Designed miniproteins, single chains, continued (2). Designs and how they scored, part 92

Each design is a single chain, and the fold is of that chain. pLDDT is the mean over its residues in the fold that is shown.

## One batch from the design tools (miniprotein)

Design m7386
Fold by ESMFold2-Fast:
Formats: structure tokens, C-alpha cells, sequence
Structure m7386 (fold): chain A 99 residues (1-99)
């Protein structure tokens, strides 16, 4: 599931942040979270995108909190998810206009 992939990538990112990983590694993981969230929302019907996006953000937050991620790691991971969702919505809107 693409939703499960976003949760896994967000958990990996949070773990790296809390472990003090190198900035270049953290940036790579942030990009992987954005890409996974973008792929999910871009493949979601337009009428369902808001509901799916809100549910995903809640699911990611809950998973990060259960894993004991720091507040900083939670904020940064959720920001990456939100950015990916925004990018995916833009792609879907362009595709609809082109049809």
C-alpha cells in the first residue's frame, strides 16, 4: 500500500533525525517521504484527495508518536508529507486541465 509506504518512510526519517544523521542523509530521506506522499495523492481521485491527505497525516502522526519520535522529528516528517501531498495535488490538477 502506498499509504503504508509513506508511514514507513516517515518513521525512517524520524529515526535518522533523532539519531543525529548527517544533513545529506536527512535530506535524502525527506525527499523519499515527499516522493511517496506525492505518488499516493497523485494516484488518488480528486474528490477523495482531501480526505485521504487528512487521514494520512493523522496516521503518520500517530505512528511517529507511538515510536517515541522527538517533537522536532515529528514536525519535520509531517512537513515532508504535507509538501509531498501539495506537489501531488498540483500534478493531478495539471493532468485534469490537459484532458
Amino acid sequence: SLEEEVVREALRLARAIDAGAAPTEILKLENEVRAAAMALIASTPLEEQEEVGERLLERVREALERAGASPEAIERALRAVEEGLRMGRTVAEIDERAA
Scores: mean pLDDT 85

Design m7387
Fold by ESMFold2-Fast:
Parts: sequence; C-alpha cells; structure tokens
Structure m7387 (fold): chain A 75 residues (1-75)
Amino acid sequence: MEEGKKLIDERKAEVRELISQLPDPEKRAELLAQVDRAFESLRKALEEGRISLETVKQVLDDIIEGVRIQVEAEK
C-alpha cells in the first residue's frame, strides 16, 4: 500500500511536468483537473483494497501515455 501511494505521488509529479508543456493555460488547467480527479480515484481504490499494485502501475502508465499524446497533439 505505501509503495503504491508513493508511486502515485511520483507519477502525479511527472504528469504535471508534461502538462506544463501545453501552450494554452486554459487547456493546462482543464487537463490538470482531469488528471487530479483520476489520481484521487486511483488512490481511493488502492486505499479501499479494490485494486492491486499491478493494476495501479498499469493505470498510471495509461494516464501518463494519454497525457503525453494530448500534449504532443497541442504543440
């Protein structure tokens, strides 16, 4: 559980750096809000024991890849 929470926090910081590359401040704010909601849902699911650490890693990778694709599309 602690390992998963630390991983979520580290990945959240990584995603925020990716989002900072977006030129549109409104798009940055919207994407940050969406990502914050996704990370909170993931953290809650982990804390409630509804998902495994392996699932957390997969979902985090999916979120990061989705953000990367969106950031590249907006350049």
Scores: mean pLDDT 80

Design m7389
Fold by ESMFold2-Fast:
Structure m7389 (fold): chain A 82 residues (1-82)
Amino acid sequence: SRGKVIMEHAVVEARLMQGMILAKLLNDKETYEELKELAIETSEIEKKLEEGKISVEEASKKLKEIDKRVRRLEKKIKEKMK
């Protein structure tokens, strides 16, 4: 559903923003740049969905793949905070 994809997008955006702030505070430039690239990909998916260039199902699938990558980077950040 479109509502589910909107929620998935909002969750990924919030995680990306938090991760970027934490990476910057930890002076982890590599993790910051990776999160920034994922933020650009997330914005492109939203734009294509709003323009009708991709389906809701395709957008959801792409956002889930981005979420997996964000979670790996979150784990890396957490290990540096210990």
Scores: mean pLDDT 85

Design m7390
Fold by ESMFold2-Fast:
Structure m7390 (fold): chain A 59 residues (1-59)
Amino acid sequence: SAADEAERLRKLKEAIQKALAEQAPTVAGITDDELRAQWEKQIARLQALIAEIEAKLAG
């Protein structure tokens, strides 16, 4: 059902937000420019996915 799909999307968003929060100190501690750039690219992709999920939930 649409309600079940919405619940799954909310849980997915919550899991991504938790992962980003947990990894933020690690990213801030990266001194290697190449590794930092790779992590920033991954974070940007996850943030875009959160925005897409929020758009779907908003209807």
Scores: mean pLDDT 84

Design m7391
Fold by ESMFold2-Fast:
Structure m7391 (fold): chain A 54 residues (1-54)
Amino acid sequence: TAEEAGKAAAEAAKKAKTAEEARKAAKEAGKAAEKSSGEGAALVAGAAGEGAAE
């Protein structure tokens, strides 16, 4: 329906806006990760994986 199409378009636009901000955040995170040890990232990823898997 037209209403569903409008809602989907609005969500896509919101995602596009977030994607632009996410791109900038990812660039900064990449720089920070390169300066930090990967040990912390591996621990966080492991814990997140366990939580998601239950």
Scores: mean pLDDT 60

Design m7392
Fold by ESMFold2-Fast:
Structure m7392 (fold): chain A 79 residues (1-79)
Amino acid sequence: SEEKLQQLLEELLKNIEEVWLPKAEELAKQGKIEEAITLLQSMVEGLEMLLPKITDPELKERAEEVIEELKKRIKELEK
């Protein structure tokens, strides 16, 4: 269902913030920059694949904001 898909997307965004982004930052802190960038790029790719399936305008805007934040962090790690 559409409602179930939106709920799963909200949960995915929460997991990115609470699990995957902290993991990428820990890798960066350890000097594992390439591994951190790869993890961040994987999150961007996953969200971009799901973006066309988001029908809720507010959720789509939030997903786009997260994608841009992740891309900005990748650029900051690329020296």
Scores: mean pLDDT 84

Design m7394
Fold by ESMFold2-Fast:
Structure m7394 (fold): chain A 66 residues (1-66)
Amino acid sequence: DREREKELRERAAERLNAFADYADSKDKELGEKLRELGRRAKEGDMEDLEKSLKEAAEIMAELIKS
């Protein structure tokens, strides 16, 4: 269902933007990268969503280790 997929992509983008605000408190460049991933998740297809979430998880791992 394409409508459901769009809703999932939009919700993922909202979560990535919220996470980017948190990341800004530690590293503004990582926050900007998370916002870009949110944009790609919202505008792309489900493969783009999967890739964006994977990259966001890697950024989160870096923030936790710092």
Scores: mean pLDDT 79

Design m7395
Fold by ESMFold2-Fast:
Structure m7395 (fold): chain A 71 residues (1-71)
Amino acid sequence: SDLEEAERLLEEALKSKPPDPEVALEAHRKAMRALRTAPKEEIPRAIGLALSAIGLLWESGLVLGVAPPRL
């Protein structure tokens, strides 16, 4: 499933130091797809995975023009 693929890709990205931006980007894409296809019960997990992938993309320097929100 897209949710399981996103989780696997996040694990793969985290194995690299620094995290692999290409793998992190693919994880984000899979998590976003999971949000569209997941049953209602899985949506919170899919959101969490998408946010985690964005965090990895930010650390890799791939995310352009998006600053983390201030509290």
Scores: mean pLDDT 70

Design m7396
Fold by ESMFold2-Fast:
Structure m7396 (fold): chain A 102 residues (1-102)
Amino acid sequence: MSPVERLEALLARMEEALAARDFEGFLRLAGEILDLGVAYAQTLDPASAARVLAAVAELGDRLAETQRLLDAGAPEEEITAAARETLAAARRLLALVREIEA
């Protein structure tokens, strides 16, 4: 399975988890996308790797904030808003991987 196909499959599952308000499942899937992004960067030239790692770092920051809100027992609306930002960062990582693989 290509890196693009793997990221697309995980992203689709993240969207389903968010729709179901399964925040624990959502964060686990976001973590899997982070791990794949790091692994993918290791296969690239230094300039492309730096771009992927920057997108991974952004996703990591958004994931950490969503986890912090969930752990603090924040209102569902705040957790959902942070999760949407995490999903947007994951979509940007997928778009970058698609650009590199094109």
Scores: mean pLDDT 90

Design m7397
Fold by ESMFold2-Fast:
Structure m7397 (fold): chain A 84 residues (1-84)
Amino acid sequence: MEAVKKAEEYLKKAEEALKAGDKEKAREYANKAFEYALEAIKDGDYEGAAPVLERVAELYEELGDKESAEQARKAAELARELAE
């Protein structure tokens, strides 16, 4: 739960940085959101991690980072499978 909450906090910071035109900060915050979402998977919080990882993938796409976007999508799919 704590990891998901931190991932959501960094996700919002990344979106705000992107709106401000600060792609460097947006990427830094997106990376932190991804790290916390992966920590949530390790902690067994699959239900909380999946939607955050999907949003992180969208941010990486807007930043032009296709490789990180694909990694985040695969992590989201894994989290959804494990939530069953």
Scores: mean pLDDT 85

Design m7398
Fold by ESMFold2-Fast:
Structure m7398 (fold): chain A 97 residues (1-97)
Amino acid sequence: DAQAIVDALIAAAREAAATESEEAVARAEALWEALPASVKRALEALLTLARAARNQSELAKQLAAEAEAVLAAASPADIALAERLFAALRALAAEAL
């Protein structure tokens, strides 16, 4: 179940960030490897769009269009899981600042 992997990955990543536990880091890495490729592709597309939103170059516009095409071809379930991972990554990055 991809949702269970995403839930476990977010929990392991939060534990690793809070405790710096080697076991929590290893668990997060294993869960990332177990994550379906479709969810990983949707997450990469969301990250590309976030980067491109800060840049008005023709290359950034092309990369954004390619990322939008990936998301248009993705299932709503994969997009929802990728959005949850993206939100968790943003929250962890904010805590590290």
Scores: mean pLDDT 81

Design m7399
Fold by ESMFold2-Fast:
Structure m7399 (fold): chain A 100 residues (1-100)
Amino acid sequence: MEERLKELAEKYGVSLEEVLAADRGERPITPEQLEALIDYGIYLIQEGVINAIIDEIKRKTGDEEFAEELRKEALQMLKEGKSITEIDEFINKKIEERKK
């Protein structure tokens, strides 16, 4: 989690320390810091969505090993900056390979 916020801060050319200080209300937030925090919030929402999808697959298949393998790969893709659309396509391909 903290590593992703650090990566986003670097992407927007802002200091992680300054982003965290602004988030804590210790100083006014800049537009670039706000963009980093918004992207981090979106990341957390996407992570939650992926976890919910994988939990549903686990429930439907009863295959915990398959579900946890998918979770690991999907979350790694999210961390690498893949879109939710690309991750969804990946999950669907893995389900097809396993037999629907």
Scores: mean pLDDT 77

Design m7400
Fold by ESMFold2-Fast:
Structure m7400 (fold): chain A 82 residues (1-82)
Amino acid sequence: MTAAEALVKLGQGLPLSEEERALLVPYFVRLLDDPDVATRVWAARALGYLGHPAAVPALERALGDPDPRVREAAAEALRRIA
């Protein structure tokens, strides 16, 4: 199983295994540091959709992002993960 296969499943709304979620978390965590605001918002939403607890520390850091849209997306993602 590759991160690319897991990303395709995520895009199609298919159920992801624990291993597939674990593979995608570091990919989207890296995108939270992207210079493009829209990319960071998308990454935070994707992490929320994945619902994996490994994303929590990175999403908590994103609550301090300079852009309010990124902060809002991170807060919503954290609410989904709980």
Scores: mean pLDDT 77

Design m7401
Fold by ESMFold2-Fast:
Structure m7401 (fold): chain A 86 residues (1-86)
Amino acid sequence: MKLIITFRNVSEKQKEEVLELAERYRKKGYKVTVEVEGDTVTVTIENLSVEQIAGEILRAIGYELDGYKVTIEKDGDTYTITIDFK
């Protein structure tokens, strides 16, 4: 499965945390692509298991409970999560 997580309106600290998340997946042997456009960071992770996708969805729900805007979409084997820190 493929996961695309877009983090919008990130602070510098949140950007560092997102880049650290991407590096952790890369160190585990996953194909990870990171795109930084101003205060938007998009992380694409390929070949994730169902359990890993579920964990990232649960983490995204945590951001929603903290008052941030979260959108979760599925198209085939691709999950897209958008988290807006504004």
Scores: mean pLDDT 86

Design m7402
Fold by ESMFold2-Fast:
Structure m7402 (fold): chain A 92 residues (1-92)
Amino acid sequence: GSAVEEAAEQLKEAMEKSGFKVEVEVKGNTLTIEIEAPNVTSLIGAALKAIGLGLDGYDVKVKIEGMKLTIEITAPDEAALLAAVEELKRDF
């Protein structure tokens, strides 16, 4: 596994401890995080954290369907993707 895959798994564990159901996938320089939130407040909180990452200059796409949130982070290289994952991990 790569450092990004390990960090993504740690992010998944942190989010699960916060009450989310989480799936993570790393494909090249893109991390996809699929979250099912336990309530609307948690859903909004997670979406705002992802939007905050986008405002910090990361390429972030967010999709909401009911209680499900998909976060897609694309980076120019593995080091930038790892930095994005570590930043998001601090928020959970």
Scores: mean pLDDT 85

Design m7403
Fold by ESMFold2-Fast:
Formats: sequence, structure tokens, C-alpha cells
Structure m7403 (fold): chain A 70 residues (1-70)
Amino acid sequence: SGGAALMGGALANPAAAEAAARAGRQGDSVKAAEYLTKAGGDPESAARVAAGGPEQAARAGEALANLAKS
């Protein structure tokens, strides 16, 4: 699934994961996908998450950011 593919990338760049969560919460799923990709995520997986809508993108970004903070 897309969420699992994004986990490792976000750990490499937690600031980008935070930005993805913020963009998703602001309703910008396209920008959220870009930030998930910058976090080291697979672009196709990031796009699929964003296609699920801003809420899905925000939740994915939040989960990745929280994991990175540990």
C-alpha cells in the first residue's frame, strides 16, 4: 500500500513529512503529494494517497511525521 511505501522516506526527511501533513490539512492534496515525494516517498504512492483526498493525505503526512519524531 502507498502508506507503507512512504514510511521510510519520511524518516529520511521529517520536515517534508510535516509539510505534507500541513498541506493536506489545508486542503491542498497536490502540494501534499509533492512534499511526500520530497520526504523520500515513491511519487506514484504519494500521488495515490493524494488522490484519496486532502484528509487522506493529511493523515498519511501526520502519521509519517509522528513516526519520525518518535
Scores: mean pLDDT 69

Design m7404
Fold by ESMFold2-Fast:
Structure m7404 (fold): chain A 68 residues (1-68)
Amino acid sequence: SEADEWIEKAVKYALEGKATEAAQYINKALDLGADPEEIIARLREVLDKAKDPNVVRGLIAYVHDKAS
């Protein structure tokens, strides 16, 4: 889906440590009806491959907080 394309873009930017861009792409996916839990699951899957794991952890917290 279009939402899934934004999720994949967010994950790519998260892996590169680009927190601001990743968060903006997450917001686009959420606006299109993406499940916050799916976004969190995708971010968790790539945590160990991230250039900066703290960026990915921060984005997981961001999605969880925004969806709560």
Scores: mean pLDDT 86

Design m7405
Fold by ESMFold2-Fast:
Structure m7405 (fold): chain A 90 residues (1-90)
Amino acid sequence: ALSPEELRERALELLEEAKKLTDPEEALRKAEEALRVAEEALRLGDREAARVGAEAALIAARNALKNATDKEDILRAIGLILRAIGLLLD
């Protein structure tokens, strides 16, 4: 597992990467990674890292949805968007 400092740094990296994603499959993978980072940060009590990770996940999942052509990718992107919004609204 990443340390709290590594989680914070990874959340920031994922946020910057998320803004540049155009391939839906890569965007889905990055959204899932960002959600895992956000959930782990929340478990460790780092609300700021969790918020950044959730925002990265939302951006990546929205980019996946924008570029997705397959039904499975579309449904996966919608699920990830809903999970990211849930974390941001808490």
Scores: mean pLDDT 85

Design m7406
Fold by ESMFold2-Fast:
Structure m7406 (fold): chain A 70 residues (1-70)
Amino acid sequence: MEEIRELARRAARLRGEVLGLSEEEAEREAEEATEEAARAIEAGETTEEEVLEQLRKQLELAERQLAAKK
């Protein structure tokens, strides 16, 4: 969970920079995404590894978009 939360924060922060959102708005998105992921994992709908892999793909995409905006 802590790793999911950290990656969600990083992904949301970079995504927020691409979209022009504040760090506070990005933090709220990350918290909501983390809570949804935790619920899905507890329900047996997904695994932590699958969530982490999806977050890493989101992070890569956001980094590429932010670099292009520089």
Scores: mean pLDDT 77

Design m7407
Fold by ESMFold2-Fast:
Structure m7407 (fold): chain A 76 residues (1-76)
Amino acid sequence: VKELADLAEKNLLDAMETDPEAASIRAEGVAKGLENNPKYKEAAEYFRKASEALRNGDLDTAKEYIKKAAEVLKKL
């Protein structure tokens, strides 16, 4: 589970630098997949905020939220 969170974080951070639009779509998809499970609600919220930041071109904010989402997942 923690290994999966680390891989998701790395994948989104790498995608963000090469294709921010694709990274935004991926983050939104992850958030929608997680949001209906109470256990993952906080992580889903951070992925959603990351997607919105990427859509707005705010890469620094997106990076912060991607890291926060992964940290929340690692604590589960």
Scores: mean pLDDT 79

Design m7408
Fold by ESMFold2-Fast:
Structure m7408 (fold): chain A 57 residues (1-57)
Amino acid sequence: SREEADRYTEEGRKYREQGKLDEAIEYYKRALQLDPEHGEALKNLGEVVEEKLRKEQ
């Protein structure tokens, strides 16, 4: 459901704020399993993946 996707997206944001990028990615992926078109989860997943790649270079 959208409400469950919102909760997973918010949890992912909390992990991202802690610098736990892999955990954030997993929560955003779970949100997208519940709502594949969840705009906030899609945007945040893209941003956190880019952030992780940038930090690995």
Scores: mean pLDDT 84

Design m7409
Fold by ESMFold2-Fast:
Structure m7409 (fold): chain A 72 residues (1-72)
Amino acid sequence: SMEEDKKKLEEFKKKIEEALKFLKTTDADKKELSEIILKDLEILLNEFPEDSPYKPEAEKLLEEFKKELEKL
């Protein structure tokens, strides 16, 4: 349903924001952690229905996240 997909998108946004905050503040291996987080986000993205209007927005957010990882 559209409401469920919207909530999923909001959760996806929060996970990305939390991940970026964590990666910017951690003293651990950012590259290894980034790869783990990225895989988790890709799994979540695949849970969106293919016909969902929110899936392209989530894909765009993931691509922006990947660009932010390159800056770390």
Scores: mean pLDDT 83

Design m7410
Fold by ESMFold2-Fast:
Structure m7410 (fold): chain A 62 residues (1-62)
Amino acid sequence: SLQDEIDLALGVMQLALAKRIYGDDKEKLREEMQRVLDLLRKNGASEETIAELERYGEELLK
């Protein structure tokens, strides 16, 4: 849906920003990524969107 596309885009932007700020501090990056995902869930993001963002986050941790 359009809402899923918006939620995905916002999540990608937030996770990319977290990587930019925390760089190679994998502990802080994981904590911030979890915070972002939890906020998206609280605001009604679908589990499919969250799963895509979790996969993207794992790529950022490499």
Scores: mean pLDDT 85

Design m7411
Fold by ESMFold2-Fast:
Structure m7411 (fold): chain A 62 residues (1-62)
Amino acid sequence: SLAEAIRHYERAIEAAKAGDVETAREHLLQADRLVGAPIPAPPDEKILETAERGLRSLREAA
């Protein structure tokens, strides 16, 4: 669902800000799967940027 995807993007952002790259990547992958987006393989330093972009895209659509 859209709400579930938003939750995963939010958790990915929080984990990335906390330095928990593995948790951030896991939530980003789940969010991307829920929205049917192509699964990117971002480098660790781009996980936060990628998650923030995904969340913004969903909120613009809602």
Scores: mean pLDDT 76

Design m7412
Fold by ESMFold2-Fast:
Structure m7412 (fold): chain A 81 residues (1-81)
Amino acid sequence: MAEEGARAGEEGGAEGALRAAEAAREAAERGDWEGARLAAEGAAAGAKRAETGEEAAKAAGGAIAAIGAALEAALRNGKEV
């Protein structure tokens, strides 16, 4: 699941980043903060591989969504330290 999302982001460029963002959102909804973080990293990697402005914009949108989901997961679970 999380590893699959990360690989999709790295390999698929803009579309992979969007799929990784969706995986991060699903992980966040389950409270799987590690899964959400891994998927967010995959989305960011996909965004970096975009070679055109259109692909870069789409990949950036996906990466931002994935990071938001990972942040929500972290905030929801909280850490006492």
Scores: mean pLDDT 65

Design m7413
Fold by ESMFold2-Fast:
Structure m7413 (fold): chain A 82 residues (1-82)
Amino acid sequence: MSKEELLKKAIEYLEKAIEAAKAGDLETARRYLEQAAELLEQAGLHSLALGVRRVAQDIRAGAPAEEVVEGAENLKKNVEKV
């Protein structure tokens, strides 16, 4: 898979994570964030992958949906700038 295809799929998973978090489905949001992080890692974007994994960890630590949405939206904006 090309770097461009990996980035496109990572953005799609970040969008799905944001939608799931807005719906209050934090477990689904966490799974989509973990998939996005793996794709970013494969693309060589280790710092962005780490950022996404931190949001997924925050869900496990009991972070509210609003914080998860904000974190994921900020990371999506940073991925789109690549």
Scores: mean pLDDT 87

Design m7414
Fold by ESMFold2-Fast:
Structure m7414 (fold): chain A 60 residues (1-60)
Amino acid sequence: MTLFAAGLAARMVRKLLEEGYSPEEALEKVRDFLRESGLTDEAIENALKVAEKVAEELAK
């Protein structure tokens, strides 16, 4: 369910950036959450690509 993981990662990174975390910190927290949730490395990588794009747009 890679598409679902990408959407979740995008929402989480947006929320973390709104809370004052740096883009790097937000992406690391999202990565750790997805790993703990038992997702595959491929699903995590795809989700983080979406989250990184969201972070770039919001962390201007």
Scores: mean pLDDT 77

Design m7415
Fold by ESMFold2-Fast:
Structure m7415 (fold): chain A 65 residues (1-65)
Amino acid sequence: DGHRSGAAAYRMGAAGDAAGAAAGGWETFKVSQTPEQAAYGRAAAEAGARGDAAAASLWGKLAFE
């Protein structure tokens, strides 16, 4: 459960592009749940753990695409 709220917050407009991130929370349900999308989510969590907010935001954004 850890870090998923961080990535979700970026998608929900907490840290990234507010409008795009908010919509991205819904877009996460789309069929772009490939191994790449899972890797993007993990990369966001790892970046967040390192304190790299910019990288975490980028990976979270990519995960919803």
Scores: mean pLDDT 54

Design m7417
Fold by ESMFold2-Fast:
Structure m7417 (fold): chain A 88 residues (1-88)
Amino acid sequence: MSPAERAALLAEGLEEQARELRERAREAERQGRLLEAELLRRLAELAEEAAARLREAAAAGDGAALEATLRELQERIRRLAEEAEARR
């Protein structure tokens, strides 16, 4: 499988995860868990942004951009996890 094909499949996976996270955010909001809903919504937005950047990097054929996008996503997820832990 080409690097571009792999990046496209990863982007599709992230888009699906974002959809699931948005659904969970709506359930949390419905149950009055507003802080959890907000965190899930932000995580979904991060996944959507990462998917878009992966598709862009794949189209450009830029492996360095792909690696940078994956690293950026990892750092954003870590920040959200730290924020959630700090509010324990």
Scores: mean pLDDT 76

Design m7418
Fold by ESMFold2-Fast:
Structure m7418 (fold): chain A 71 residues (1-71)
Amino acid sequence: SEEAAEALDRAGAAVAARDGNEEAVKHVSEAGKAFRAGDIEAAKEGLRKALEATTDEYSKEMVRKAIEALE
């Protein structure tokens, strides 16, 4: 959905700009690729891994919103 795509883009931007953790950035990127390929379960798993690697509170909130948008 367009809403899920927008939430994923916001999560990626927040993690890259605010958190800076390379593992978190990688997981959000992999989640975005999975989403574009239609693999919603892989996208959710990637976002959950990104959430575990993320420490910035705003970035965590954006990742959680992306997970919710895929429900």
Scores: mean pLDDT 83

Design m7419
Fold by ESMFold2-Fast:
Structure m7419 (fold): chain A 79 residues (1-79)
Amino acid sequence: SEIEELRRRIEEARREKEEARREKREAEEEGKELLEKYPEKRKEIERELATRLSAQDIRIVALEIEIERLEKKLEEAEK
């Protein structure tokens, strides 16, 4: 069923989005610890952290767009 496949894909995308959000939070916490331990390396740590956070933000946005697209298809398939 197309409806069942769409629901499965939406659930998978939602799980991936939650994973990306978790990875982002972990990176933020790791960054905080590094900044406290190595304040002399602040600029390097902030640059690396910004890169990691940016990658996760892009992934989250892409998954949000995909979820919205799939949800719209699901609405159309139910009518």
Scores: mean pLDDT 88

Design m7420
Fold by ESMFold2-Fast:
Structure m7420 (fold): chain A 108 residues (1-108)
Amino acid sequence: MLEELLEQLARAIYEGAPEEEIDELIEEIAELLGLSPESVEYLRKLVEELREAVENGIPSIVAFALRLIGELLDLSKDPSEKNKELQKVYEVVLEIVTRVIKLELEKE
């Protein structure tokens, strides 16, 4: 269920699907994970940044992933409930990034 939604969202991002399709997938993932409105807004922001990285190619996607890994490490230093929820958002986005990279590598 979650894996299927992550694969669908990664494919939608990679193929440049309409904003409405991407937003619907984000809402389904957010509902499944029980994310707060603030975390959903942050997830949308990170997905938008990933879409921009995909348009700029593999080096931009890798740079985006490395930035998220660094930010996730910083979030893990504070065990607050808000940071635990943000950690889930970052983990979800990194899973999407991994799927997008696989799609790009499979192109050749």
Scores: mean pLDDT 82

Design m7421
Fold by ESMFold2-Fast:
Order: structure tokens, then C-alpha cells, then sequence
Structure m7421 (fold): chain A 83 residues (1-83)
């Protein structure tokens, strides 16, 4: 359902924001790299939701997924600055 997919996108964005906050506090380079890889994994999950929404013609979920993708891309760029 659209409601379930919108909640999934909201939780993925929350996870990504929490990972960036964890990365800001992390001092070990290998652990920072692991956190960045987890952020990239969340981006891949959002992109899959976006592709499925576009195939199904679900404009509401597609728009939310595009907004989530942009937010997560911004978080990844911020994370890269902390490596």
C-alpha cells in the first residue's frame, strides 16, 4: 500500500540521519567507512522503492522517494566530509 511505502521511506530517512550522527561521533576510520557503506545501502533501498513506484504509476510514493533520495544524497555528501 502507499501508506506502508511512505512509512518505509520515512524510516529509511530517519535511519540515514541517525547513521550520520553516529558517524560524527566516530573516531575510527574503518568504522566510519562501515557507516558510510550503510548510508549507501539505504540510498539503494530508496532507489528501488522509487523505481517500483514509477513502474506502478504511483506518483505519491515516487515523489516521496525522490525527496528521500535527495535527502540521503545530502547526508552521504556530509558523511564523506567526515572521513
Amino acid sequence: SSEEKLKELEELVKEAEELLEELKKEKNLLKKIGLLLRLIGILIDVEKILEEAKKEGNEEVAKAAEEAKKRIEELIEEAKKLL
Scores: mean pLDDT 90

